# Designs tried in a protein design run: designed miniproteins, single chains, continued (5). Part 43

Each design is a single chain, and the fold is of that chain. pLDDT is the mean over its residues in the fold that is shown.

## One batch from the design tools (miniprotein)

Design m17568
Fold by ESMFold2-Fast:
Structure m17568 (fold): chain A 60 residues (1-60)
Amino acid sequence: MAEELRRRGEEAAARGDYGTALAHYVEAAQAADAAGDRKLAEELGARAAEAAARLAEAEA
């Protein structure tokens, strides 16, 4: 599940849809955390933060 959500986030980010990318990365991070994969959850959380920053810049 986390891998599919990560892939969807990457596809959304690649087309500049950072809002959709943010949503998918957050869900992927939560799925990884629930599975006990703290390292993956932290990595996906960082990608979510990057997507949120780019979204804020695009909307400014």
Scores: mean pLDDT 80

Design m17569
Fold by ESMFold2-Fast:
Structure m17569 (fold): chain A 62 residues (1-62)
Amino acid sequence: EETKKKLLEEAEKLRRQASAAYMAGDVDRAVELFEKAAKLYKEAGNTDMAERLESQAAALRA
């Protein structure tokens, strides 16, 4: 559906921004963006990607 496609596009954008923030050394920003991306993936029904990003964010906090 149109809504699901939009959620996936926004999730991918946030995931790329999270990776860029992490590479720039902004760990707090990266965690925030990975968590936002994970939420959108979960809303779109992509639970696997959501779990991966949640795990990555948790690892960055530790």
Scores: mean pLDDT 83

Design m17570
Fold by ESMFold2-Fast:
Order: C-alpha cells, then sequence, then structure tokens
Structure m17570 (fold): chain A 60 residues (1-60)
C-alpha cells in the first residue's frame, strides 16, 4: 500500500531530523506520516508516527 510505504519513509526522515536537531522538520515529517498512516488505515503505523511526533516535541 503506497500510503503506508510513504508513512514509513516520513517516520524515518522525522527520526533523522530529530538526530540532527532539526525539530521543525521532524515535526512536519511526523505529522505527514500520521496523516498518511491514517489514510492507509494502519493504526499501528499511526501510533508509531505519533510517538515520533512526541519525541520531536520533547527535543524542543
Amino acid sequence: MMDAEKAREYIERAKEAISKGDVKTAIEYALRAIDLADKAGDVELALEASKVLRDAFMSS
């Protein structure tokens, strides 16, 4: 499913942005990942993306 694949890619990009200290980019990618996971109906992926979003906010 293309939306689930894109969501996973955005999750990885968000994690990379967190590691580089780019909190704004991390938040944006995590939000896009949540939207894509939700459209794919993948609850587990949406929860993973939500955790990454939380981690990005905690890093700010």
Scores: mean pLDDT 82

Design m17571
Fold by ESMFold2-Fast:
Structure m17571 (fold): chain A 78 residues (1-78)
Amino acid sequence: GAAEEAERLRREAEELLAELEEKIRAGTLSDQEFQEMVNRVGRLMREIERIDPSLREEVERLAARARELLGQYLRRQA
């Protein structure tokens, strides 16, 4: 159902953010790769909102984590 699909997309977004964090730590991430991964997370967040608008707070949490990773990436200048 819709709740199951939204939960699946949320898990995909969390896994993608975890992969992004690991790649930032490794220093192997290019600007292009970073932008592509951030765009994919953005797409997942929009899909979650379309399926279940009540998950707005969860989407805000994902967006906050993505912003933290952007700050981490910029500090490392990778």
Scores: mean pLDDT 81

Design m17572
Fold by ESMFold2-Fast:
Structure m17572 (fold): chain A 57 residues (1-57)
Amino acid sequence: SAEEEKEIERIIKSAREAIKQNNRTLLLVAKHELKEYLEKHPDPRLEEVLKEIEKLL
């Protein structure tokens, strides 16, 4: 749905900002949000971003 797509885009944007800032607290928050969302809604874009975050932690 359009609402689900907007939520996915929001999560990706927040995660990308955490990566850009390379801030451990923001990366941990983004990791938690990505894992919670992926448990209910598997999405390859979110899985890719999660892998990038895990490499930085």
Scores: mean pLDDT 84

Design m17573
Fold by ESMFold2-Fast:
Parts: structure tokens; sequence; C-alpha cells
Structure m17573 (fold): chain A 73 residues (1-73)
């Protein structure tokens, strides 16, 4: 088990490899450790968009914007 930041970085590595389902899993781990981690919610939304799960992605983007209005992308 790592910190929320470690899980986020693992997710980013999988995302960079085009492994979006694995990326989404690690972003979920980051959110589970720190539910206020806006960047984890935003990166989960991006992974969901790549997986075609657009309605779920929108909800995660909305949560990211709620947590950090200056970083909606």
Amino acid sequence: SGSAETALELGKEYFAQGRYAEAAYYYDQAIAVDPNYAEAWLNKAKALEKLGRLEEAKKYREKALELDPNNPE
C-alpha cells in the first residue's frame, strides 16, 4: 500500500501506456486514500473517457471541479 500520490503516479504510468482500465483502478485507489484529491478524480474521468464510459466520466469531472475549480482539466 502506498500514499494517494503513489497510486496517482501508478495510474498515470498505466494511462501513458494506453492501459486505461488499470489506470482507472489506481486512480480509484488514490481516491480511496484521499477523497479530496481533485487530480485523482480528474484523471479517473480521463481514463473513463478513454474507456467510452462518458456518463461516469462527467460525474468524476464534476467532482474534480467541485474540489478544485482552478483545475477542471
Scores: mean pLDDT 87

Design m17574
Fold by ESMFold2-Fast:
Structure m17574 (fold): chain A 98 residues (1-98)
Amino acid sequence: REPFPEEILKASELSKEELVKKALELIDEGKPLEEAASYLILAASKLDDPVRRGWAAEAAIEAAERGDPEALRRIAELLLKDAPPEAFRELLEEIRRR
C-alpha cells in the first residue's frame, strides 16, 4: 500500500527465504506490521505463479491492516513451504472473517 522504503527496495535482491526470515525477525522484535508485510509482499513477488503471488500479497496487506502478526507468520510459513494458491486464498478469507 505505502511506497516501499529504500531499504526494502534494495532487499529485492534477497531470496524469498531471506525476505521471509527478515519479516519474521521484524514481527518478533515488535516492529510495525506494515514493514514486515512489505518484506512478505516482496517475497511473494518472487513466486512464479501469478495467482499465488496475488493471493499472498493481498493476505499480507490485509493482515497488516488488521494488526494480525499471527496471520503474517502464517503467510511466511506458506511462502516457505511453497503452498498452493488455494492455501493463500483460504488464509485471506480467514483474515477477512476476523
Scores: mean pLDDT 78

Design m17575
Fold by ESMFold2-Fast:
Parts: structure tokens; sequence; C-alpha cells
Structure m17575 (fold): chain A 66 residues (1-66)
């Protein structure tokens, strides 16, 4: 089970990370008040990387846990 945490995102980054998470079967997405996005689930390395890259492109700090 993989967890991708992205914090300090701008609106574009938060939207991109959340949409990638929503599009992943079996993943859960949490969007916080401050634009923080957490995606949890059976993410492939490529899916986790895509979400992390969206978070970083959005100006956020990203942590990936396996």
Amino acid sequence: MTVVRATGLNATGATAAALLGIGTPGATVEVGKDGDVVVRGPLSPEEAQGIADAGRAGGGEVEVET
C-alpha cells in the first residue's frame, strides 16, 4: 500500500494530484483546507511518481511512503 502526501500546493497542483488519485482504481483521495492532498491505495510506482510530480510542479512538498 502506497501513500503520497503533498503539502503547500497551489490550486492547479492540488487539482492535478487529486484528479490523478481519483483516476486510480482502489485509491482514496483526501483534500485538506490548505490545498494539501493525500492519496492512499494500491498505487503502482508509475502512478505514485505521477502524483508526486504533479505535487512538486504545484510548488508543494511531496512524501511517498510504501
Scores: mean pLDDT 80

Design m17576
Fold by ESMFold2-Fast:
Structure m17576 (fold): chain A 100 residues (1-100)
Amino acid sequence: MAAKEAATAAEGAANAAKAAAENPDAVHAAAAGAAAAGAYAAAELAERNGGGEEAAEAAREAGEYAAKAAKAAAKGDAEEAKKYAEKAEEAAKRAKEAAE
């Protein structure tokens, strides 16, 4: 269902952001950026299908923070990447709770 798919994509984005913060290199940054795009796409699909607006909004927020973590990791800024990864995890948790 669209809300659960948005929550799953948000969790993926948060996990990729965390990995990028732990290994701030181009490969992990690219993976976090791709996961962020996936979270955005899932959120948009959930909103269009009328399934779980709260889960969709939280998933979009997780994607935004994962994208910021990816940019920080690409610059080698592990501290900033970690800060945004933690925010992405909080947003992913909200998406999961909203989807249940």
Scores: mean pLDDT 84

Design m17577
Fold by ESMFold2-Fast:
Structure m17577 (fold): chain A 65 residues (1-65)
Amino acid sequence: PAAAEARAGALGDAARQRWLEYVEKVKNGTPIEEIARELGVDVPAVKAALLNSGVITEEELKKLE
């Protein structure tokens, strides 16, 4: 567990930074659909990932939709 926790922490930080970049793109006018296409997933999956990463609130996401 300790090794998995340390690895998860490092991966979580990298993942959080990546999701922050996507949030900035959306706030800068990039449609969520473009991010979904770039990642090869559907829009609901992108929304779920952004919310689960804690980089955006549901209220902020609704305003960008």
Scores: mean pLDDT 70

Design m17578
Fold by ESMFold2-Fast:
Structure m17578 (fold): chain A 66 residues (1-66)
Amino acid sequence: MDTDMLLSLARRYEKAGDLEGAKSMYENAYLTKPSPDVLLRLSDVYEKLGDFEKAEEYRKKAEELK
């Protein structure tokens, strides 16, 4: 419900190795409150999933939001 709850859940999914779960939680956090930190974490998850093009896209979005 709260963005902080979504980010907390995303981190737990990452630690468990559930990258799809982490991605889903970070995407919901981004839709609720776009921030550079959320975009960078989403970029990291996509990189771990092997989607380097999506990782680069979100990294650039985070840079532009600065």
Scores: mean pLDDT 80

Design m17579
Fold by ESMFold2-Fast:
Structure m17579 (fold): chain A 80 residues (1-80)
Amino acid sequence: SDEKFEEINEIIRESIIEALKKTDDPEEIKKIATEILTEKLRAKGFSEEEIKEAIEYMNKIIDEYKDVDKEKLIESLKNA
């Protein structure tokens, strides 16, 4: 449902923001964000298929914005 998609997107944004606050290494950001996202989605009862799809979408976002300034990326994610 659209509501489920919005919840997943919110958790993706939160996971990326938390990772960005912990490290400046792009590879480590992707790793930490994936760990946070997986834990949060499992805790909320999302399926393994939904978690996999969310990880793929999150990694696409990180890859698209990897060269963007960290502070600008955090601001953009908070306002999305």
Scores: mean pLDDT 81

Design m17580
Fold by ESMFold2-Fast:
Structure m17580 (fold): chain A 55 residues (1-55)
Amino acid sequence: SSEENLATLEQGLKDVEEKSKEEEKKTGKPPSPLDQKAIEALRAEIERVRKAIEE
């Protein structure tokens, strides 16, 4: 269902953000540009799915 897809995407975003924070804590470096792009893409997809559900 669309709700299950949304929940999966939101969980994926949380997992990526948490992993990124742990990596930053260990390395002292910010997330790579590739990781930042992945997070941005996930946020855009979540917003797209939410708008589709609202209509």
Scores: mean pLDDT 78

Design m17581
Fold by ESMFold2-Fast:
Structure m17581 (fold): chain A 68 residues (1-68)
Amino acid sequence: AAADENAERSLRIKEALEKVLKGEMTYEEAAEFAGIPVETVKRAVDALEARKTDPTTGIPGASWKAPA
């Protein structure tokens, strides 16, 4: 029961983080979508982006920003 509720939440959070990483939604939108604080989304995205732009890869890889 509680585990199932947390699993659903985790899936939504994962989905929201993926969309933020792709620049498809903002931190605010992701927070609303996943039902978590913007601060939590920001921290999670920051950690994921840091790993994605590893200097050993030699690629910036990140260019998300809410246009307009």
Scores: mean pLDDT 68

Design m17582
Fold by ESMFold2-Fast:
Structure m17582 (fold): chain A 61 residues (1-61)
Amino acid sequence: SKLEELRKRLMEVVRKAKEQGWSREELAAAIQKEVNKFREEHPDVPDEDIGQVVQQVADEF
């Protein structure tokens, strides 16, 4: 699904953040960039569904 694609992209961001010792602020900025790109690629995906994936992935950090 499109949401599974988003999750995989965000999990890679979290992995890089942990490996490179990013702050929570740097992680949040990187997640926002990927979310904005995903919204442009998939405008029909509800914001609520995107937000749920973001919250689940952020909890992994």
Scores: mean pLDDT 81

Design m17583
Fold by ESMFold2-Fast:
Structure m17583 (fold): chain A 55 residues (1-55)
Amino acid sequence: MKPSDEEAFDRLSEEIRKAVEEVLGDESLSPEEQRKKLLERVNEIVEEIEEERRK
């Protein structure tokens, strides 16, 4: 059973939401570090979802 693009998008949205909540909820990070870390996390999530979607 192949993962559909819909499942990949749904999972991507959930992972992004989780990353946003974790990064923005972490008061130990400065706003600039939160922004950079969030961008890194989003890029990582997109790459992982793209790779997983192929399998």
Scores: mean pLDDT 73

Design m17584
Fold by ESMFold2-Fast:
Structure m17584 (fold): chain A 65 residues (1-65)
Amino acid sequence: MIEEVAKAAREILELKDKGATYEQLLAWARERGPAASTALAMVFDARLTEEDIERILKAYEEEKK
């Protein structure tokens, strides 16, 4: 879950940088499932950055290795 949320958040940030609207990102997240919807909320409500996403993924991998 956490890894999928972080990956989705990174994709959302990339799409947002390319000019995607909240409505377009909501449709994208709905197609990808609950992890993507959680990531959408994190990006828009918590303003998660790409650096935050990379740190989360790295911590998750370290924890599981």
Scores: mean pLDDT 71

Design m17585
Fold by ESMFold2-Fast:
Structure m17585 (fold): chain A 85 residues (1-85)
Amino acid sequence: VKEGSGTVNIDNSLLIFGANNDPNTVEIISNGEKTLYKNPTLVLTGPFSLTMTSAVDPADLPKINALKIGDTVQLVNGKLVVTKA
């Protein structure tokens, strides 16, 4: 699996929050390619699907489920920060 870092624009991708049993890790599946991002900044620029593993903090589930196109999500130090459009 490839590893990525930093800011990534999300369009027509599947997001797996809590990948690799790490609440700070998101696996992004785009055009059949899987990339693991640790502590990413995700900019939701277009359509996306999401799922969550048991590694996600239960307190963050409502935030993740409320994500919309235009939102920015940052994972840092075990904390999920959402900036709404």
Scores: mean pLDDT 82

Design m17586
Fold by ESMFold2-Fast:
Structure m17586 (fold): chain A 70 residues (1-70)
Amino acid sequence: MDAEAAYREGLRLYEQGRYEEAARAFREAVDLDPSFERAEKALAWLLTAELGRVDEAQALGREVRARVPD
């Protein structure tokens, strides 16, 4: 699955209230393309706002910066 397809699947799962599965799909999108800012932002939002996993959202930011140093 490409990053865009994983991102769109995450959005579909989010609309269904399947937040854990949506987070997994967004994580797959970020893993496939760490520079895909929309997927990173969607995952960070979902982790903090819906799942309450703030530490995981902070770790995500650090991981993406390490893989995309520019």
Scores: mean pLDDT 79

Design m17587
Fold by ESMFold2-Fast:
Structure m17587 (fold): chain A 96 residues (1-96)
Amino acid sequence: LTPQEERDVVAALALIAASVTYLAASRETDPNKAQALREVADELKKAAEAISQGNYDEAIEHLKRAADIARQAGDTETAGIAESLLKKVEELKKKL
């Protein structure tokens, strides 16, 4: 893949993660956990937007926040997804 294509794929993955997390938040019965999941989804969406623009440092900060909030909420799967995306963005930054 070209660097542009790799960036577009990582941005798409972050957006999918955000969408899935918004859906999880809508089905969560605990109001505090539902709010945390919405905040995670917002951070993942902001990361996707930053990645698509090539703003990798901004994307990294949003992904770190997403992982931290998800972990504190007990959603280790979503935290792992955010951490995986973070590593992919760091690799994109190294290829500049």
Scores: mean pLDDT 87

Design m17588
Fold by ESMFold2-Fast:
Structure m17588 (fold): chain A 64 residues (1-64)
Amino acid sequence: SRAELKARILSALRALGPATAAQLAQLLDVSQSTVSRALRELEAEGRVRREEVGDTTLYSLAPA
């Protein structure tokens, strides 16, 4: 489910630190589009932060 995917993304970011949508897609064995949609929802909820580093978009857990 989407809720389960979002929980798994948060767990992965806690373990790995900042990651790209492509890295998360490979790790979680889901499409990059599916992960990107979940990341957009998590960013809107204030749970994930998006940061551009050069040509790379990194996602990380939002600070408390």
Scores: mean pLDDT 84

Design m17589
Fold by ESMFold2-Fast:
Structure m17589 (fold): chain A 99 residues (1-99)
Amino acid sequence: MKISKLSEEARKLLLEAVRNIFAAGDTDDVEEARKLLEKAVQSVEELFKTAKLNPVERDVVSALVLIAIAIAITHSKNPEIRELLREAGERVVKLDEEA
C-alpha cells in the first residue's frame, strides 16, 4: 500500500475517518459512537468524491477503513456499538462499489 501518494487533503480525510472509528470503539456511549461513525463514513464519502482516486486506490482506502473497523470491534465492550461498527463497514463497502 502506497498511501503516501494520496494528496494531503485525502490523507487528512482518511486519518479523520480512522480516528473517528477508533473513538467509536473506545466509547461506551451508543449515541456518541453513532455520531462518530456517521462522521467517519462522511469522510470516506468525501474522499471518494473529491480525491479522484482510481479503483485500486479506492479499494486500498476501503481496506484500511475496514481494518480499522475490525480492530475497533475487538476493543468495544458494547454489543450495540459493535453492531454500529459492522453497519458502518457495510456502508463503506457500498460506497466503494458505487464510486
Scores: mean pLDDT 82

Design m17590
Fold by ESMFold2-Fast:
Structure m17590 (fold): chain A 99 residues (1-99)
Amino acid sequence: STAEYYEKLGIPATKVSSKEELERLAEQAVPGGERREFEAEDILGNKVKAIELRRPLPDGSELVAVLLENEETGEYTLVIGIRDADGTFHPLAVFSYEK
């Protein structure tokens, strides 16, 4: 799973009890962030719905929260991190919910 992938990178996924908790955590991490919805692929190449909140930082990086929704498996993963000006993403926290 996406959560297991990030755990192998040394970022433990915190399990939550609802999708609404993931949405609240995203809003808390990126208050006033610009919202975008798009189709993406997870780490395994599965099609997922992505909801991104982003806020630019003074150094040209971005604070980002991405909620990945896999409706077929019922797996929901929130990844919070920093995207550098060169486009490199540095994950800082991962949360997961399974329906």
Scores: mean pLDDT 83

Design m17591
Fold by ESMFold2-Fast:
Structure m17591 (fold): chain A 83 residues (1-83)
Amino acid sequence: MKRTEAEFEVDLSTPENARKFLELALEAAQRGWSPEEVVEKAKSILKPGLKVRVTLDHEAGTARLEARDPLSDHDLVLEIRRG
């Protein structure tokens, strides 16, 4: 089973960055992006900040994203399926 994990930094302290993060997450899952592609895209559009973990299960067609928002003091977890 092919699983890939990647980590990158993003600032989730603003609604705009949270929206960009969600858009990146959906696009990564839908297009089957590699970890390197996710990191490069995140660096081009997101402000550096928090560590985000991305887990891609290529056989199951799922992506899981985890981040900690220090301002809201909670974890953000999003699991999505690629189309």
Scores: mean pLDDT 60

Design m17592
Fold by ESMFold2-Fast:
Structure m17592 (fold): chain A 88 residues (1-88)
Amino acid sequence: GARERLERLVEEIRELLEKATDPVEKRLLERLLELAEEALKTTDPFKLIGLLLDAIGIRLEAERLGLPEVAELAERLIEAIRELLKEV
């Protein structure tokens, strides 16, 4: 389910963050991790919508900066939040 995909995503973001050396990539990954952890903690659809919009912002920023791994993780977060919103 969406929760299990989010738990796996949190682990993958942490793994990439441990390997990251670029400070800009680290900052985006840290922000993405915060959003993924908040998505796991909330059942409020309005909060989930806010997290979805923030995740879209990170995906666009990562694409603009040429960080495809960060953009891919952000897209996975977007899809997981969209699935959670269908469950409420």
Scores: mean pLDDT 87

Design m17593
Fold by ESMFold2-Fast:
Structure m17593 (fold): chain A 68 residues (1-68)
Amino acid sequence: MDEILEEIREFLKEKGVENADELVEEARKKLSKEEIEEIYERMKETGDPWELEIELGVKELEEAVAKV
């Protein structure tokens, strides 16, 4: 998993994402290796650096709704 997270970090920084380190830390805490691999594949296919931030936002919203 570390290799994929490092590649994601580099990808985000190359795309100018200022909070790349924060997003990688959140992914490590909240996402499984399988989810991380799937998101990285989508980012490589679309070239969209925001795929990870969107997925983390969705997961956080799901957790917030579950607590209500």
Scores: mean pLDDT 76

Design m17594
Fold by ESMFold2-Fast:
Structure m17594 (fold): chain A 66 residues (1-66)
Amino acid sequence: MYRVVARGLSPEGATATALTAIGEGGTAKVSGGDKATVIAETPTKEGAERTAATAEASGGEAEVSG
């Protein structure tokens, strides 16, 4: 299981990041308002990297661990 913590996201960016994690067979939790945090878990490293890339493309910062 790989964990992604993404920060500094708009509501749109947070939604896209969460949906990417869910699409990769994982889970995601979104918290915050205009600057949202997403905590996601994915079963694969590739899924975690795609989730992090979605957050970064949305102007956020992401860290992958696993």
Scores: mean pLDDT 84

Design m17595
Fold by ESMFold2-Fast:
Structure m17595 (fold): chain A 55 residues (1-55)
Amino acid sequence: SLEEQIKALKEAYEKLKEGYEEVMKEMGFSEEEIKEVLEHLDKEEAEQIAKLKAA
């Protein structure tokens, strides 16, 4: 179902964002740099959800 696809997509992006945050912190990136990457992923997530809803 659409609801199941949206849920799975949100869960996948949450895990991806957590993974990026952990790796970037270990590599010594600033909080600002990490925030920029996470904001980009948030935008991609929103676009993918919108695409699913439009289908």
Scores: mean pLDDT 85

Design m17596
Fold by ESMFold2-Fast:
Structure m17596 (fold): chain A 73 residues (1-73)
Amino acid sequence: DEAFQQVSSMSPEELRELAESARHSASQEMVDKLLELVEKIEEAVKKGDEEEEKKYREEFAKLLVEGSSSVGP
C-alpha cells in the first residue's frame, strides 16, 4: 500500500510533522491517535524492536488513509 510505503521510509520526526499537518483536515481525536503512534514508534526504535516499529508504522498509515477518505491528503 502506498501510504504504508511512505510511512515506512519516514523518520519519527517526519511522522510527527505529518501528524501535526493533519490537524487542518482530521479531528483532534485522530491527530491524538497519530501522535500516540509516533511516540510508540520512537520507543520501538529506542528499544531496537523492528517488529513493533513496523506494526505501529502500519497502524499510522491506516489512520492516515481513513482520515483522508473524505478529503484529499
Scores: mean pLDDT 76

Design m17597
Fold by ESMFold2-Fast:
Structure m17597 (fold): chain A 72 residues (1-72)
Amino acid sequence: SAMQAARQGDLAAVQAEVAKNPRSSANWRALGLVLFRQGKLEEARAAYRRALELDPTDVGARALLDLVEAAL
């Protein structure tokens, strides 16, 4: 799953899960988390924005987006 791949820090595996289920807000949030942990802040921001486009009520994605934007 995207969450398991994200916990392992496997960017390629998370990207593959996003490609399989591109409308899953949780998958985009998992992608953003891996990118953020790797210091890829602009890419992480884009992934979190995509998660919120798919699910505007995702408070986890909103909190992570705010944290990434504060770090830019």
Scores: mean pLDDT 83

Design m17598
Fold by ESMFold2-Fast:
Structure m17598 (fold): chain A 82 residues (1-82)
Amino acid sequence: SEEELRELLERADELAREAERALLEGRLEEAEEKVREAERVVEEARRLLAELPEPSTMLLFLLTVVEGAVTYMRIALENALA
């Protein structure tokens, strides 16, 4: 449902914010766990979106923004681990 998709996107955004805080505080292991969980939630959101007959423009936009945030955190984490 659109409601379930929205809840998944809110969850992924929250996880990305938690990952950022962990990175800033030098807790790399926690940051990695949060990013991995956020990536799984985004993948689930993509699957649900594909099953919706007419997804709202707002949900499409929100998915794009949240996916971007999670991707940014992945790149930031990889750079911190290099």
Scores: mean pLDDT 86

Design m17599
Fold by ESMFold2-Fast:
Structure m17599 (fold): chain A 102 residues (1-102)
Amino acid sequence: SPLEEIKKLVEKMLTATPEEAYSLARKILGILARHPELADEAIRIVKEAYEKSTNPYIKEILKILIETFERLKQIDPSDEAARRRVLAEAFEKLEELYEKYK
């Protein structure tokens, strides 16, 4: 199940190294890009993880994921160009965070 995969990846992120967390965040974004119908449930899962996390780096990653999912939710699923731009911006923000914390 794509939703169960998101849950497992988010749980792994809470104890991950910076490199692992970056990789896990990219995988979560990839799943949601293929399954936009899961946006509301994915947002709930990531918000719960954000509240549990005490790691500043992990919190910033989770915040980027929440903001990206909220933006994707507002975009028509058929607007591939807009969706690709939002995902590209999210990947850029994740890369910038990784460079800061690695």
Scores: mean pLDDT 85

Design m17600
Fold by ESMFold2-Fast:
Structure m17600 (fold): chain A 57 residues (1-57)
Amino acid sequence: SQAREDIEEVEKLTLEVRKAVKEKAPLDKIEELADKAGSPEAVVLLRDHREEEAKAK
């Protein structure tokens, strides 16, 4: 079903967000991946990354 396929795509995109954060990818790339994923986990990962970047300034 469409819902099942959507869940699988969201999980895949969320994993890419996790990988990008771990690899210290540019913020814009992480934002694009998180926006595409739209999952609560991706939102949290993006927020945590933004906080880490802010502390690094």
Scores: mean pLDDT 76

Design m17601
Fold by ESMFold2-Fast:
Structure m17601 (fold): chain A 115 residues (1-115)
Amino acid sequence: MEVPELIELLSDEDVEKRIEAIRKLAEVATEENAEEVVLALAKALSDEYVEVRVEAVRALGEVGKKHYEVVKELVLDALILALNDEYEEVREAAKEALEELSEVHPEAKKYVEKY
């Protein structure tokens, strides 16, 4: 119930509400809802605002660190896509998220070494 409401807020006209929804989705992610949360955050990587995409990258990294075994493939795919973003700020955030993820989960290191 709370997660579906936050996912709806990712499409709100207000940039601040979209950013708050992204942060809250990462905060309320559990093992049971982590896949749904990651899929919603991955869609936010297509947001028109650089600030929203940067926040989505950071949120993906946080969920990936906490619930790695459930979401590792989805998180790694999403962060790799963010490495190809047009804006350097998003690419740098994705690189940092992958580096932090690889420190906690060494299996992810191969994705950092390619970039």
Scores: mean pLDDT 85

Design m17602
Fold by ESMFold2-Fast:
Structure m17602 (fold): chain A 72 residues (1-72)
Amino acid sequence: EEKLKKAVSLIKDPVFKKKAEELAKLALEALKKGDYESAIRYLEALLQVALSSKEPSEEAIKLLEEALEEVR
């Protein structure tokens, strides 16, 4: 949870940040329900958003990769 919030806060592009916030919320809801398949899909989409930003944050990418490893 904390890693997702930190990663989203590091995304500076406002369009990508809004999309990342929505995906992070969906991932956290899936994790709370024990739906790990959906959580993994949302986390992978979030990682793609971070990678696709004009100035990708290496720290945000690392935090998202670590979150994916924790749920796999």
Scores: mean pLDDT 75

Design m17603
Fold by ESMFold2-Fast:
Structure m17603 (fold): chain A 113 residues (1-113)
Amino acid sequence: SVEERKKELEAAKQFGKYMDELDKALEEAIKAAERGDGETARKQMEEAEKYVEKAIEIAKETPSLAPAFLNAVASKLREYAKRAREIGSEVAREVARRLEEMAERAERARKEL
């Protein structure tokens, strides 16, 4: 229906905003990991987790788009985890581990659809 399509477009727009904020937090976490700044990396990872949770919630509320949304979240988190692994510092390993855990949460949410 027209109403269902409007709801999907609104969900996609809101999801996009959460993904943009997630990307900003993840970029700052990677920069902090490159510097060995564990405190900043931790705070940015906490911020990232909030947007992952919001993105998963939007996905659950929009069943028609949920697989695409959850795949996008998991894919982004896996790519940033790879970047963190390539840095090789202790802070970067912690960032990678948290990103991998968040990716697994998104992948699990997709399997529960």
Scores: mean pLDDT 90

Design m17604
Fold by ESMFold2-Fast:
Structure m17604 (fold): chain A 109 residues (1-109)
Amino acid sequence: SEEEKQKEKNEKRQKIADENWEKKKKELEEKYEKIKEVILNDPSLTPAQKEGLIALLDTIYKVINSKDKSLDELEQEMQAVLDQLEKQGLTPAQAAAILTAASEKVDNK
């Protein structure tokens, strides 16, 4: 019964996820490209910081769009990018603040 209940929950979750992904995917793809453009045009960021922030954004987009990768693999990819950004002088909190500010600029245009 536990396996049957888990299978039903997984099937319902997958159907809802699929419907939500189709709607959010288009919005996120458009928002992703605009956020990337804001980051590339930020004069306060070094080229290495811009590359790292775009890599973080790419990893977030892969998490959202990938049904085939485990969460552990995606978390490991995200941590590697965050570690590289920290070596470039951006803490995870600063990287999150920059991505949030870029997202807000996109939403206000």
Scores: mean pLDDT 76

